Designed miniproteins, single chains. Designs and how they scored, part 40

Each design is a single chain, and the fold is of that chain. pLDDT is the mean over its residues in the fold that is shown.

## One batch from the design tools (miniprotein)

Design m1370
Fold by ESMFold2-Fast:
Parts: structure tokens; sequence; C-alpha cells
Structure m1370 (fold): chain A 75 residues (1-75)
């Protein structure tokens, strides 16, 4: 479940994901799981990336990006 994926991320990073970004982190982790077979990246906005960096810190954010195959949308 999304809650199980979030709990695993918190355990792996040592970071408790703040309530404000929990839905976004859950969505990213679920999208990453769905996209595993296709190899498609999870695309997030620059605003979402900035919010996650602020909330999680650089180390936990980098782990989310690497584990989730996350890319930040360019315009």
Amino acid sequence: SADDRLAAFEAATGVTVPAEVRPLVKEILEAAARNRESGEPVVISREQAALLREALGETAFALLVRAGNVVVREE
C-alpha cells in the first residue's frame, strides 16, 4: 500500500515525512512502483521539487529521486 511504501521510505532515510508533503511523497512512490515495468520516470514540477527539498532535506530528497526514477520538469 501507499502507507507501507511511505513507512519503508521513512525507515530507509531516517526522516519522518512532514504531514504537508506526505500525499506528494506517497503519490511519487506509488507512481514509481507502477512505472517500474515500463521504466518511465516520475515527472514532478520544479515547485514540487523545491517543496520536497525543504521538507525532507537534500539527502532524503536525493534518495527519493534515485529510488523513484524522478525527473524535474523543464519548460
Scores: mean pLDDT 83

Design m1371
Fold by ESMFold2-Fast:
Structure m1371 (fold): chain A 88 residues (1-88)
Amino acid sequence: MEEVERAREEAERVLREAPLKVAPVAKAEGWSIYEAIRKALEVVRRFVEELLERAKELGSEGLREIARELQEVVDKVEKYYDEKAAAL
């Protein structure tokens, strides 16, 4: 229970903070907004991998479910911005 609630809080934090942490690097490196978004999504994907390892070790369906939900969100966001980049 506590692990699942903590993982949910961490997931929300990663989703909120990843773009903010990538933005200064993107400006320094001269990345496009689309490249910055892809880099932020990579941060979220790494967290998903961590959750899947924790879920396996703990046998937690709740952690596995959070990881699956994050994967779906990341895939949808990436697809949306890839379409926008291609349209430019």
Scores: mean pLDDT 75

Design m1372
Fold by ESMFold2-Fast:
Structure m1372 (fold): chain A 97 residues (1-97)
Amino acid sequence: AEELRKKGDELFKQGKYLEAGKLYEKSGELAYEKEDYRSATDDYNNAALAYEKAGDLKGSMDAAVNAIYYATKYVTSLSRDERIERLEEMKRRAAEE
């Protein structure tokens, strides 16, 4: 995944946006297989930006949707812990009344 991301970055710098987007998608796909939703989100966001600069609006939109989906999976684990913490605080307050 990391090697594909670096190659994507180099192609992006060269203005080869369509090729860069495809490498970012492949990197994100490999990150997803490893359940690394944070890296998958970053890779699909980079793909969306690359496709946008290439004028591939459909590719950009598809990559952006995947990025939102994987970001939601990543954030859901964090929001679950925060939700549990808030519920425990509310239980403590109710017990004191």
Scores: mean pLDDT 77

Design m1373
Fold by ESMFold2-Fast:
Structure m1373 (fold): chain A 74 residues (1-74)
Amino acid sequence: MSIEEIKKKALEEANKLGEQAQSHPQKDIALAMINVAKDLINLIYNWGLQHDEKEAAKKILETLKLLKEAIESL
């Protein structure tokens, strides 16, 4: 319902994808899924979020970037 709930859910999904990538040999597929999630959040960000929502979206995108880099380093 709230943007904070959406933000929390997106972070939980990103973390779950990271766990799956670490558990499975198909890390490239998990990274592709993270990229899709990142692109979707970027799309929503550009579509008309309020200032506080945009700041939350930026933090989610930064978290997804760090997660992707962590998985790539493994």
Scores: mean pLDDT 67

Design m1374
Fold by ESMFold2-Fast:
Structure m1374 (fold): chain A 81 residues (1-81)
Amino acid sequence: SEVSAKTAEVFKKLSEELSEDKALQISMALGAQLRTSVEPDELSEEQIKLAREIAEKTGIDVKLALQALSIIKKMEESLAG
């Protein structure tokens, strides 16, 4: 599917700069965001910076990158708590 193809492309690009596990999490979150509408929660300045860098590197809109990081943050909080 189109979502699957975009997720694989993002994973490949991100895996060059991030750990494979982190790149996979981000790619899955982006794939999920393309299927659902999720507003970004409050993010740290570091996470906002990362979202902009992801957007620039992958060509994805900054808002979409912010939403993906918001999803990842919620997933990590759920696993850590």
Scores: mean pLDDT 62

Design m1375
Fold by ESMFold2-Fast:
Structure m1375 (fold): chain A 90 residues (1-90)
Amino acid sequence: SMNKELAEKIIKLAKEAKDKAMKYLEEVAKRLGVSVDELRQSLKKLIEESKEFAKKIEEGIKKPEDEKKLKMVESTMKKLIEIADEIEKK
């Protein structure tokens, strides 16, 4: 189903963001102005939130508040990937 495919895409994006941020953890944390431990906790929370959103997408629950939260989580994941990719290019 289309909902299952979207849920799988969110999980894959979250995993990519975590893996890339963890690879450059100290430099990503420094660029964000947070501690390494704070970033580790944020990445753990991001994975947990992505799993919860994947369940909601599969269930077909589409409330405006859930859509807004999903976009914010996606934006955070994409920003982490962008920062990690910039670090790798230097």
Scores: mean pLDDT 80

Design m1376
Fold by ESMFold2-Fast:
Structure m1376 (fold): chain A 81 residues (1-81)
Amino acid sequence: SSMEEARKEIEELVKEAVEQIKKGELDVEKIARRLLEIQKKYNLSEEELFKLLGEEVKKNPEISDEVEMAIAHEYLKLLES
């Protein structure tokens, strides 16, 4: 299903963010931009997008609440532009 494909892309994006964090090279703006692209590709509501993101983030303790908030803030900035 398209929802399963969206979840897989978000899982891969979260894993990419974890690898960037481990290397000290986290690009929050780039992660947020890709998140917006996934939302548009799968026609997800904001609620659906952040539910899927939250589920994958909870599986990855390397992503702190501060990092999750930073990604959300950059995503919101992209919506206002």
Scores: mean pLDDT 86

Design m1377
Fold by ESMFold2-Fast:
Structure m1377 (fold): chain A 83 residues (1-83)
Amino acid sequence: SMKIINLEEAIKEFGKEEVDKLLKEAQIRRTRLKQMEKEFDELSKYYPEEVKKIKEFNKKHNLWGPNSADIEKMKAKIEEEKA
């Protein structure tokens, strides 16, 4: 179940320094995930069927997007086809 915790409530419970640290770490992780999703969406222009299968697999297994190894492998394949 998802529990929505207000920022003010979290500061009261855990303290401002701990909350600030967790927010910074979460923002870094979210930025990385958005970068990976953007790269994956660009790859979908070249391999739409393969990207679709990876997205369906991740959704079925409740995984948080593609991993960096999958992205790098697909990028290498695109570069080989351009050479």
Scores: mean pLDDT 68

Design m1378
Fold by ESMFold2-Fast:
Structure m1378 (fold): chain A 65 residues (1-65)
Amino acid sequence: STAEEIEAAAARDPALAEELYAAWLERTAGAIMANSDPEQRAKIEERIARLPPRAQEAARRGIAA
């Protein structure tokens, strides 16, 4: 999966992995939220709130788009 690929990349190059993760979140967060039920959305929002600021901003941009 894309998340597994990002984790593997993080092990090799943490800075590149952060950029890839942020880019992935910006592309996918909106679609994930749109295809989730209300309970799932609440859990996703809690998870986003626990992300580093860079990743959190990317996820919020994706959802807002």
Scores: mean pLDDT 72

Design m1379
Fold by ESMFold2-Fast:
Structure m1379 (fold): chain A 62 residues (1-62)
Amino acid sequence: MPTAEQIAEAAERGLARAIAAGDGSAEAVARYTAEELQRLTGTVLSPEEALALMQEHGARAG
């Protein structure tokens, strides 16, 4: 399971990537956050799982 710190870092990077891609939707942020979490931890997560972890640990994409 990723740490709260790793989730927050991945969410921050995911938001930045989504904005750079021209898509600030929660779906795009969750998708990029899942990719960043995989890069940081090696754990493969779906966008839905990444979004759930962000909400659970209070990480806000904003």
Scores: mean pLDDT 75

Design m1380
Fold by ESMFold2-Fast:
Structure m1380 (fold): chain A 68 residues (1-68)
Amino acid sequence: DQQVKNDAEDLVVAVKNDDDVATLRLMVEICQTRNNVQLAAARNYALSLAPQHLHEKISALFDSFCTN
């Protein structure tokens, strides 16, 4: 799914740049507009792209925004 890949890539870039505004905007959009399968895929893909030291932050973002 190209959308899942685009979402994950954009999120990783925003998190790497410490761009809190872009990170919050992306997380709200992803969590409100994607289904559970797409959310799981986006999380897994983002973790595969991100350096190890950002994995906890990315996981926490998905847990905080997408727990409904």
Scores: mean pLDDT 81

Design m1381
Fold by ESMFold2-Fast:
Structure m1381 (fold): chain A 113 residues (1-113)
Amino acid sequence: DERLEFLKELIRFYQTIADTELTPEFKEELIEIFEALAEIAAELGLAGATELFRLLTELLKKAESGTFREVLEEARAAAKTAEAKALGDFILDSIENGIDEEELRAIVERITV
């Protein structure tokens, strides 16, 4: 339940910021947010989410321009575990097509255990 709500709110946040242009100020804010979210994901046992937050943080530090969606696409491409790849694919699809509740439940189960 808590894990399900965490990922649902995270995806809604990503939907909101997906097409936002990355300014230096926005990047610093996102890095701080993702460092905090990585701690919460770790406490919830969401290993795939923890890997994606780490990748997003590192890519945001290197990004000179573009949108958040582009950084998220790069994070998915850089993901090494099956869990992080599956979560990244689900997030990108959900940003475009909305959240599928059945797939969301399957992803939570997959990346937690």
Scores: mean pLDDT 84

Design m1382
Fold by ESMFold2-Fast:
Structure m1382 (fold): chain A 115 residues (1-115)
Amino acid sequence: MEERGKKLEEIIKEADKDGDGKLDLAELEVLLKKLFPKALEGKDVKGYAQLLLDQFDKDGDGTISRLELSQGLKDFLVESGDESAGKLDPNNLRDMALLVEKLMEGAGEDTSILE
């Protein structure tokens, strides 16, 4: 459990090339390719990254913060019927990792990268 948050932070840090704690379109593509390689195989990864920006960029700055991504994932999972996601704190890195893991499992991805 402890390592999940740390590994996700490392993955986000690797995608966040300028180190500002926010992901632009290109950095979000890198993150998606790392977390969802199987689900996004043969898909338009840039198109999916743009959809995430459009849905989760709540301040309209053209980037998605870790918090905005985490809140958007929580909202999506709760709306999809995962009541347990509603108990997770989007400001907590470990809980963010659990939200990402829930989506990865739903997409048929290997979650070991977060463990």
Scores: mean pLDDT 73

Design m1383
Fold by ESMFold2-Fast:
Structure m1383 (fold): chain A 120 residues (1-120)
Amino acid sequence: SLREEIERLLQEAAELIEKTMKSKDKNVIIENLKGIVEVMRRLLELIRKASPEVAREAIENLKQLLGKVINVLEEHKAPKEYIDELRRILDRIDQAKTPEEAVRALEEAISVLEKIIEKM
């Protein structure tokens, strides 16, 4: 089931974020952030194929997870310019009128996360 696959990936992302929040090891944080990015990419592919109702629910969950990722990145002194960009993307997700608009904003968030990881 598409819904069950989305729920599994959302849980995987949540667990990776929790592990990242508990770690002080920079290498572990980088590996977990890479894992989060991969899970988010897979989620966006599934969301594009989902019904509008399932897509909206998944986007709301991803929005909350992205907020937690931003907090982790701030704690680990990620560059302010990228943090501010991620916050602007989060606002765009909140203002999105369609799942397609929210997915485009989330794709931009993934690109910013990859740039942060490369600079860590």
Scores: mean pLDDT 87

Design m1384
Fold by ESMFold2-Fast:
Structure m1384 (fold): chain A 82 residues (1-82)
Amino acid sequence: MYPGLSEEEQETVEAILARGREAGLHGKASAEIVAEVVSEKFGIPREKVLEAIEEYLKELGKEYLSTGEIARFIKKLKEEFG
């Protein structure tokens, strides 16, 4: 659990991690999984979420977001689009 997330943001992180586990990813998620869940939960177009997360992954130099990175991304995205 990341301190400072709303209940909705925490539920979104857990939903992303659950879909990650179904895809064989544990404690992390791909850009596509994050984009799909966030788009569904917050009503943001999937393509915009994908662009934002791909840029974040490029900045981190990674292919997958860890639990803490997912939480930080959601908070930032809500500040930009929510």
Scores: mean pLDDT 78

Design m1385
Fold by ESMFold2-Fast:
Formats: structure tokens, C-alpha cells, sequence
Structure m1385 (fold): chain A 75 residues (1-75)
């Protein structure tokens, strides 16, 4: 539970920073909406929906994939 909450907070912070670099208001708003997720499963699900939406560029998809991978690693 604590590990999941810590990962969720770390993921949200990285997604928030990423959203601040987005000039497309629709994409930015959808990224910020993922920050309203209450748990890791909901958050990850919303990110997957964004990737599948076709609104993101290839570079934006790669950046989100990097963020998710960084937060899933055990160190």
C-alpha cells in the first residue's frame, strides 16, 4: 500500500512536469486529468487510454513509457 502510494506520487509528479511542456491544450488537459486518479491502477489505465487515443505524438508516447518504466522498477 505505502509502496504503491509512493509510486503513484512519483508518477504523478513526472506526468505533471511533462504536462507543463505540452503546448497542445487538449493533450495537456487530458494529462492533468490523469493526476486526479486515486490509485496506481486507475492512473495507469488513464495513461493507456491516452496512448490509444491517437492524440499523442510518438515522442510524447515514448516519454510516458519512460515515466511508467522508471516508477515500476525495484531499486
Amino acid sequence: SEVEQKRLEALKEKVKEFAETIEDEEVKEKLLETLKSKNLQEFTGKLVELVKSGLLTEEQIEKLDEIVKESSEVE
Scores: mean pLDDT 76

Design m1386
Fold by ESMFold2-Fast:
Parts: structure tokens; sequence; C-alpha cells
Structure m1386 (fold): chain A 56 residues (1-56)
């Protein structure tokens, strides 16, 4: 589902940002994932991750 995909996108991006020591990017990726879940929109989560400077 779109919610499950948004959760996976957000989680993966947070994990990557954390491994890279990019705490601001990790926080933004988590917000993007949560927003994607709320809206049921995986593309919204992906765009937020890209806007945080992380790969989508």
Amino acid sequence: SSKEKAEQIGRGAVELATQLGREDAAARAREAGMKGIEEGDAELAKQGVLDAGLPG
C-alpha cells in the first residue's frame, strides 16, 4: 500500500542519514515518511527525502 511504501521510504532514508552522521537530514526524512503515511502518498515521502538531500 502507499502508506507501507511511505513508511519504508522514510525508514530507509532515516537509517542512511543516521549512518552518514546527517542528523538534520534524518529528522527531515522522518517527517517526510510520517507525512507520506498520513496522506497515504509514497511519492510525497520520496519527494521529502529528496528535499532533505538524500537519495529517493
Scores: mean pLDDT 83

Design m1387
Fold by ESMFold2-Fast:
Structure m1387 (fold): chain A 69 residues (1-69)
Amino acid sequence: MTAEEAIERGTAAVAEAARAGDAERMSQAGKEGSKELEAILKDAPEEEKQKALDTLDNGGVRAAVENGG
């Protein structure tokens, strides 16, 4: 599984839990997604880890603003 696939999978799981109104499932999905991403990036240099996290943060923030405003 690629880092991009792990991010998409985690985001989809959180979105589904949010739609269902299940705060516990949202928290669990977030933790699972973080663990999978960390495992994938474990062998990657710190710079690549930071780049992946920056991409996730920027994508998530922009998507939320565009959909919410």
Scores: mean pLDDT 65

Design m1388
Fold by ESMFold2-Fast:
Structure m1388 (fold): chain A 69 residues (1-69)
Amino acid sequence: SSADRLREAVRRHFDTVAEQEGVTVKVSIEVRPVDDDTLLLRVEWEMTSDDPNMKGLKFRRERRFRRAP
């Protein structure tokens, strides 16, 4: 499905960034229909580390995608 492909693309992006920067990233991806023609994408991500002196940075983005008939 388009939702599955979108989720996979977002996850792959974060995996690539984590690998390049040598960090662990916790990603939460939510895709839900809000009406018959519209999907809502919500992405939250947080850097995680075993270093107790560093606080995780947390980010959030929301986007709406209209399905073409």
Scores: mean pLDDT 71

Design m1389
Fold by ESMFold2-Fast:
Structure m1389 (fold): chain A 86 residues (1-86)
Amino acid sequence: TGEEALQKLLDAVPESDREALKGKLQTAADLMGTDAETVARYLLALIEEGKSIAQALNVFSLTLPEDFVEKGTSYADIARAILAAS
């Protein structure tokens, strides 16, 4: 579910980063006419399907900075990328 997807991402970051992560996903959701839970679920599904984190984020109009290094596709890696994206 979308709630489970969002919780997996939140659990992967320090408590101090959780509100920023929610806010970033909510901003993307508002632009897409949906909710943060739906964005989290779809983002994780795209990555599971074989898209890179950068490709998945671009679907939601989120762009990684040029100096961002993708090290893997763990929930922590994905959450860190979401926090860095604009």
Scores: mean pLDDT 83

Design m1390
Fold by ESMFold2-Fast:
Structure m1390 (fold): chain A 86 residues (1-86)
Amino acid sequence: SLEELLAELAGLSPEQQLERVRALVAETAAAIPDRREEIEAVWKVVGARMEAAIAAGDDALARDQAEALLRYLASVRAEAAAEAAA
């Protein structure tokens, strides 16, 4: 669930958060190929923000960006599930 992923993220270092979110982006893009281009475009922006925050030592900002991306991926999955049910 989103809440379980957010709890997992809180226990990780900023670098581990970046790698975990990168993996979830790849998994979501593979699972929902119709949204892959959009997912990859969002990842390019958010991933760059996370890397910049980590380089600046802003662990809180890196986590906030990771959480925002997790919420986005959860939204994409929910939309895909709703479309499949229709």
Scores: mean pLDDT 86

Design m1391
Fold by ESMFold2-Fast:
Structure m1391 (fold): chain A 56 residues (1-56)
Amino acid sequence: GPVPEVPLVKRSDDPLELIKNLLEAGFTREQIRNVLHGLFGLSDEEIDKLIEEVEK
């Protein structure tokens, strides 16, 4: 059966959706970088590149 502890992040390959939601909620780029560091282990440079993709 499923493990009731340590929830897994199912959308580890879709950080763009999370970034879009955080930007719409008024989060700063620094706050978004901290969140993505914790969830995906991405570097600041990678996160900044993804933010640019979301901003269009």
Scores: mean pLDDT 69

Design m1392
Fold by ESMFold2-Fast:
Formats: C-alpha cells, structure tokens, sequence
Structure m1392 (fold): chain A 93 residues (1-93)
C-alpha cells in the first residue's frame, strides 16, 4: 500500500530526470524518504545509493522518534544499527 505509492512517485521522479538528492528531498516532504531511496538502491546497487538510503533511514527514525518522544538511548541504538547494516551492505558491493 505505502510501497505502491512510493513506487508510483519514484517512477515519476525518475522519468522527470530527478537526481538521487532531489528524490530524497521529495521523499522527506511526502514522508516516503526511506521507501524512495530503497527503490533507487534496487534500481542501481551503487555505494552512492547505499549512502542515500542510510541518510533516508536516519531521517525517518529521527522524525518518528520526535513524534513519539522516544528516549535518546533508543534513538542512538536505532541509528547505530542502521549504520552497521549499511556498512555490511557496502562491504558486499
């Protein structure tokens, strides 16, 4: 459901010739940052797209943490886990 909306938006932005940075900015505004950057990574398994997905995941975690008033310790743990998973993905490319 959310994935369908993200794919439609992603396909439109790619058709318009938008860069990864421009796609990320649209994702931030629409609340689809991680979904759009995940689609970019699936389309092109580059270190640049891996880094863009890391930034998008960190953005979405920080946004949700602020909304939920999550403890700083839980936010730090989630961000560290994202960084670790992305580092493993980069090592595999």
Amino acid sequence: MLEDKAKELYDKLVAEGKSAEEIFEVGKKEGLASALMALALVDDLSPENVEALREALRWDVERQAKRLKAPEEEVAAALARIDGLVAELVASI
Scores: mean pLDDT 79

Design m1393
Fold by ESMFold2-Fast:
Structure m1393 (fold): chain A 102 residues (1-102)
Amino acid sequence: GPAAVARRRLADALEEMAQIWEKKADEAYKQGNEETHKAYRELAKELRELSEAVRAGDFDGAEKHIERVAKAIEKATGDPSTAKAFRRALLEQLRRVRELAA
């Protein structure tokens, strides 16, 4: 139904984002930037864990992973405003998917 389609689309988008950050992490490693490599790897990991929670319909787990993703974005970008905006957008998307499932 619509809830399953919305959940799959959100999970797919998060997995695609994780793959992009893994590629950026590999590039940072090749350049010898250890701090950036670790930050980008952590962001990719948290995005993948969020994607898996969303795909499984684990909404409570997904909310916890959104907090971890926001923290990882802040560390990767050095920008708290970007992390806060992303957190708000993900919580709103998750809320809408949850409402479709009710």
Scores: mean pLDDT 88

Design m1394
Fold by ESMFold2-Fast:
Structure m1394 (fold): chain A 68 residues (1-68)
Amino acid sequence: MLGEEAMRLTEERAAGMSPEERDLAMALTANMLLDPERAVALAEAHMGRPVSPEAEAIAREAVEEMLR
Protein backbone atom coordinates (compact mmCIF):
# COMPACT_ATOMS: atom_id res chain seq x y z
CA MET A 1 0.00 0.00 0.00
CA LEU A 2 1.29 3.50 -0.88
CA GLY A 3 0.80 4.75 2.69
CA GLU A 4 2.98 1.96 4.10
CA GLU A 5 5.83 2.92 1.74
CA ALA A 6 5.58 6.61 2.70
CA MET A 7 5.71 5.67 6.40
CA ARG A 8 8.72 3.41 5.78
CA LEU A 9 10.58 6.21 3.93
CA THR A 10 9.82 8.65 6.76
CA GLU A 11 11.07 6.16 9.38
CA GLU A 12 14.33 5.54 7.44
CA ARG A 13 15.02 9.25 6.85
CA ALA A 14 14.16 10.20 10.46
CA ALA A 15 16.36 7.43 11.96
CA GLY A 16 19.06 9.95 12.96
CA MET A 17 16.61 12.29 14.71
CA SER A 18 15.50 12.29 18.35
CA PRO A 19 12.64 9.88 19.18
CA GLU A 20 10.28 12.87 19.60
CA GLU A 21 11.19 14.33 16.17
CA ARG A 22 10.91 10.88 14.57
CA ASP A 23 7.44 10.39 16.09
CA LEU A 24 6.45 13.86 14.88
CA ALA A 25 7.69 13.16 11.32
CA MET A 26 5.79 9.85 11.23
CA ALA A 27 2.60 11.44 12.61
CA LEU A 28 2.89 14.20 9.99
CA THR A 29 3.37 11.64 7.17
CA ALA A 30 0.27 9.70 8.28
CA ASN A 31 -1.80 12.91 8.48
CA MET A 32 -0.57 14.09 5.05
CA LEU A 33 -1.81 10.82 3.53
CA LEU A 34 -5.30 11.37 5.06
CA ASP A 35 -5.70 15.17 4.96
CA PRO A 36 -2.78 17.08 3.41
CA GLU A 37 -4.30 20.55 4.04
CA ARG A 38 -4.69 20.01 7.80
CA ALA A 39 -1.77 17.60 8.28
CA VAL A 40 0.59 20.04 10.09
CA ALA A 41 -2.15 21.35 12.42
CA LEU A 42 -3.37 17.82 13.24
CA ALA A 43 0.16 16.54 13.92
CA GLU A 44 0.92 19.56 16.15
CA ALA A 45 -2.34 19.04 18.07
CA HIS A 46 -1.69 15.30 18.49
CA MET A 47 1.95 15.69 19.62
CA GLY A 48 1.37 18.89 21.65
CA ARG A 49 4.35 20.63 20.00
CA PRO A 50 5.19 22.56 16.81
CA VAL A 51 6.41 20.70 13.72
CA SER A 52 10.10 21.35 13.05
CA PRO A 53 11.16 22.30 9.48
CA GLU A 54 13.28 19.12 9.38
CA ALA A 55 10.37 16.84 10.36
CA GLU A 56 8.06 18.56 7.84
CA ALA A 57 10.66 18.22 5.04
CA ILE A 58 11.15 14.49 5.73
CA ALA A 59 7.38 13.81 5.82
CA ARG A 60 6.64 15.92 2.72
CA GLU A 61 9.47 14.33 0.69
CA ALA A 62 8.30 10.82 1.65
CA VAL A 63 4.70 11.55 0.57
CA GLU A 64 5.83 13.27 -2.67
CA GLU A 65 8.12 10.31 -3.51
CA MET A 66 5.13 7.93 -3.20
CA LEU A 67 2.77 10.14 -5.24
CA ARG A 68 5.50 11.08 -7.79
Scores: mean pLDDT 75

Design m1395
Fold by ESMFold2-Fast:
Structure m1395 (fold): chain A 63 residues (1-63)
Amino acid sequence: SMDTEERARRGIDGVRRLLRDTEDRLTRLGRSGTPEVAREYERRREEWRDIADRTIRSLRAMT
């Protein structure tokens, strides 16, 4: 059985995968539009990177 630290590390890895998958989806959506739509999705992608970084830092701080 895993201890609390091991479960926390697995949780962080799971979050990293989910966040990366979401960023990839936003990137693909941005490529399918007009230049104006592409810029909007690129802004959303940058916001998502910020959220991802902050989320991972918070999870690390909890361990």
Scores: mean pLDDT 74

Design m1396
Fold by ESMFold2-Fast:
Structure m1396 (fold): chain A 91 residues (1-91)
Amino acid sequence: SKLQEEKAKLQAQIDAFMEQYGIDPSVIEMLKQGLRLVRSSDEAEKKKGREMIAQVVATLRALGLSDQQIAQLISLLQQLIDVEDQIREQG
């Protein structure tokens, strides 16, 4: 489907980013979890998500990523989450 193709394209871009900057998969998973938590209706989960995102951003800065590169990675993960949620809604 078009959504599966879009998911694959986004995942490939994220994978290329990880390889280029030496980002551990656990860092990406933590960022993805944080981004999902900030979408929660529960204020405690939103707060936890914001704290997780802040920790990942600090880790990425320590790895030498610029604010623009970090913003690009976050944007790609937000798009991936949106596509994954659309696929889930269709199934």
Scores: mean pLDDT 88

Design m1397
Fold by ESMFold2-Fast:
Structure m1397 (fold): chain A 94 residues (1-94)
Amino acid sequence: MTKEAIEESVRADVEALRLATARAAELDATPVGRVGLAMLAMAAAVTAIEAAEAGLLEEARRILEALRELAAAVTDPETRAVIERQIRLVEEAL
């Protein structure tokens, strides 16, 4: 994967995570929303790990910061636990 492609994926994932954080109470209130939050966090963690493996540590940290903001906004303990697990995976890759 090119550096430019990873940077574009990071930008898209950070934007998606920030939009999800703004809507966390709405999304967290439904089973479909909770699944969506978990899937988004998992996809973003994959992008962050790929960025870290490519040496783009600042790009990986941008996703890590956005994931931490999302985890803080989510009130459902199971959904929050999934997001917190993704945070740990990204931290281990840095």
Scores: mean pLDDT 89

Design m1398
Fold by ESMFold2-Fast:
Structure m1398 (fold): chain A 93 residues (1-93)
Amino acid sequence: DLAARRAAARAAAEARAASMSLEEALEELRRAIEELGEVDPEEGERLREELERAEELIRKRWADLDEEEKRELILGLLRAAEALRLRAEELRA
């Protein structure tokens, strides 16, 4: 059940976000994009370029974010990474 797998991935991301830095979350997302790129090179390249632009904007605004906003952003990055890993697995099937 895809819905159950997505729910489990979301719960795992939330647990990890509790102790993760911005750098660790960005590295997780870069890794997930690399893994997707192994099965879909065009999409992987597009997402890599999108992440580079997003990372620049995040870093410029990071000091202005409160703790709740920082936590939500880290959680969002981890959720995106897990969604990309699930997509890569689906494409390999």
Scores: mean pLDDT 80

Design m1399
Fold by ESMFold2-Fast:
Formats: sequence, C-alpha cells, structure tokens
Structure m1399 (fold): chain A 77 residues (1-77)
Amino acid sequence: LDSLSPEELKKLAREELLKAGVSEKTAEILGELVAKGAPAAVVTQVYKRKAETEEEVEEAKRLAEEEVERNRELAAA
C-alpha cells in the first residue's frame, strides 16, 4: 500500500465503486478521501449505506479528515 501513489489509490477506489453501481460524483468524492489517507472504515461505511445525499457524503468526508488529523497528532506525540 505504501508503494501506491495517492492518485493510483484514488483510481482503484473509484473503479471499484463505479463497478458497484455508485455514481461517478460519489465515487470521485470517496476516491479523494482514500487518496488523502482517510480511514477505509469510514469510506466503506458511507459506501455500504449507499449515501444518496450530498450532506451524508460531506459529513463522512469531514469525519474522515478529522480522523486523519488526529492520527497525525498522535503519531507526533
């Protein structure tokens, strides 16, 4: 995983989501979260719940970004 670039991770995630019937816009947003190192659990939960509203996707994105920031601070401690 560490050898894959963020762009490659985003592409893989997007392709899998599109194959599962997720819209291109939603796949793009979730792919961006994966590329930014968001916890897979958060991304997977949004996908599993088939979040149809932009508000649900934005909430998941915010939570994932907070988790990433928290983990950076924890690693620095």
Scores: mean pLDDT 63

Design m1400
Fold by ESMFold2-Fast:
Structure m1400 (fold): chain A 99 residues (1-99)
Amino acid sequence: SVIDEAEKKMEEIFKKVEPYLSPESAKVLKETREQMLEVVKDDSLTAAVKKTVVAIIAGGGIFELRLLEKDPEKLELATKALNEMAKVALEAIDKLEAA
């Protein structure tokens, strides 16, 4: 399914950065991923609303990373990974709407 493919892609993104992250940054990525996936799955929301909520969740995750991550290299890696996960969520929303 589109959702299973999105979950797999987000897990692959996470695995690439996980060895280089602090436990706190890894937790932010995991929680943000799960929140975005719940929005993708929410049949009560329109595609436009889902995209807006995903953007808010991703922005919140990036803000939290900036507060928690003191290493600028790790912050850059975590931020890039989170943005890639958000892109996966947005693409999944478009695919579900097109079906």
Scores: mean pLDDT 88

Design m1401
Fold by ESMFold2-Fast:
Structure m1401 (fold): chain A 94 residues (1-94)
Amino acid sequence: MYTLSVHAKIKPGSENSVAKTILKALDESGAKPTSLAIIAYTDLDGTSYVVLSAKFETKEDALKAAKKLGEALAKNPDVLSAKISVDGETVLEV
């Protein structure tokens, strides 16, 4: 099983916009995760983040999802930067 992680720095208050972008990109990738979690948090200095953790049966599916997420996050103006990793290895940065 392969873990896909997204750590996205976002504009404050855009958590719903970015989460919707993530869910839509996962759906459009055609790669079905076995489990997923999305969390949003703001650190003590006011920086806001959205984090995805998703598990896939195959590395091919994880990489397919990663590519679609990278494309979608790059097009969302509420995403300031994002790091996409598979099993702890960075595969894409936005």
Scores: mean pLDDT 89

Design m1402
Fold by ESMFold2-Fast:
Structure m1402 (fold): chain A 90 residues (1-90)
Amino acid sequence: SNDVLSKVLGEDKAKLFSEGVAFLQDPEKLKAVDPVETSKRLFRFVANELRAVNRQDLAEEVEKMGNEVTNENAVEKAVELQKLLVEKLK
């Protein structure tokens, strides 16, 4: 849940992440941007924040997922990232 993410990253950063995922899930907003670059920025943001809270293990996993982002899976990978964080930060 967002509560778990807020506990680890702080409320402001958890909100920014949730807004980033929601942006990628909006087809009208997605038409105006590069979905691959937008998704990869979200992965870089999360990996940096996980490193700041001494979660190097999870930051490395997030970076690997970010490298797999393509035009075909950019939205799906962002949703997978959200599920991974909820699971691993419990």
Scores: mean pLDDT 84

Design m1403
Fold by ESMFold2-Fast:
Structure m1403 (fold): chain A 90 residues (1-90)
Amino acid sequence: SFEEELERARKLIERAAKTIASEDPLEQEIGVSLLYMIVSLTLKYYSKELAIKVLEIGIEVLEKTKKEHPHAKEVAEELIKYFEELKKKL
């Protein structure tokens, strides 16, 4: 179902965001790469409507990560801008 697919996407995005919140630069880069992969696969396999909702979840989770983990603020802001741009192009 639509709701079950969004819940799975949220869990994957939250895992990527936790990795981005790492103080280890390599782990942070892996987390960023995981989030790009999640978004790329969502755009490839999901409907436009589902893809937009997944991007909205990504922005929500990254805004929380930015507030809770100041060291990840710059990376989170760059990803939020990228996702907002992707939403406008869909």
Scores: mean pLDDT 85

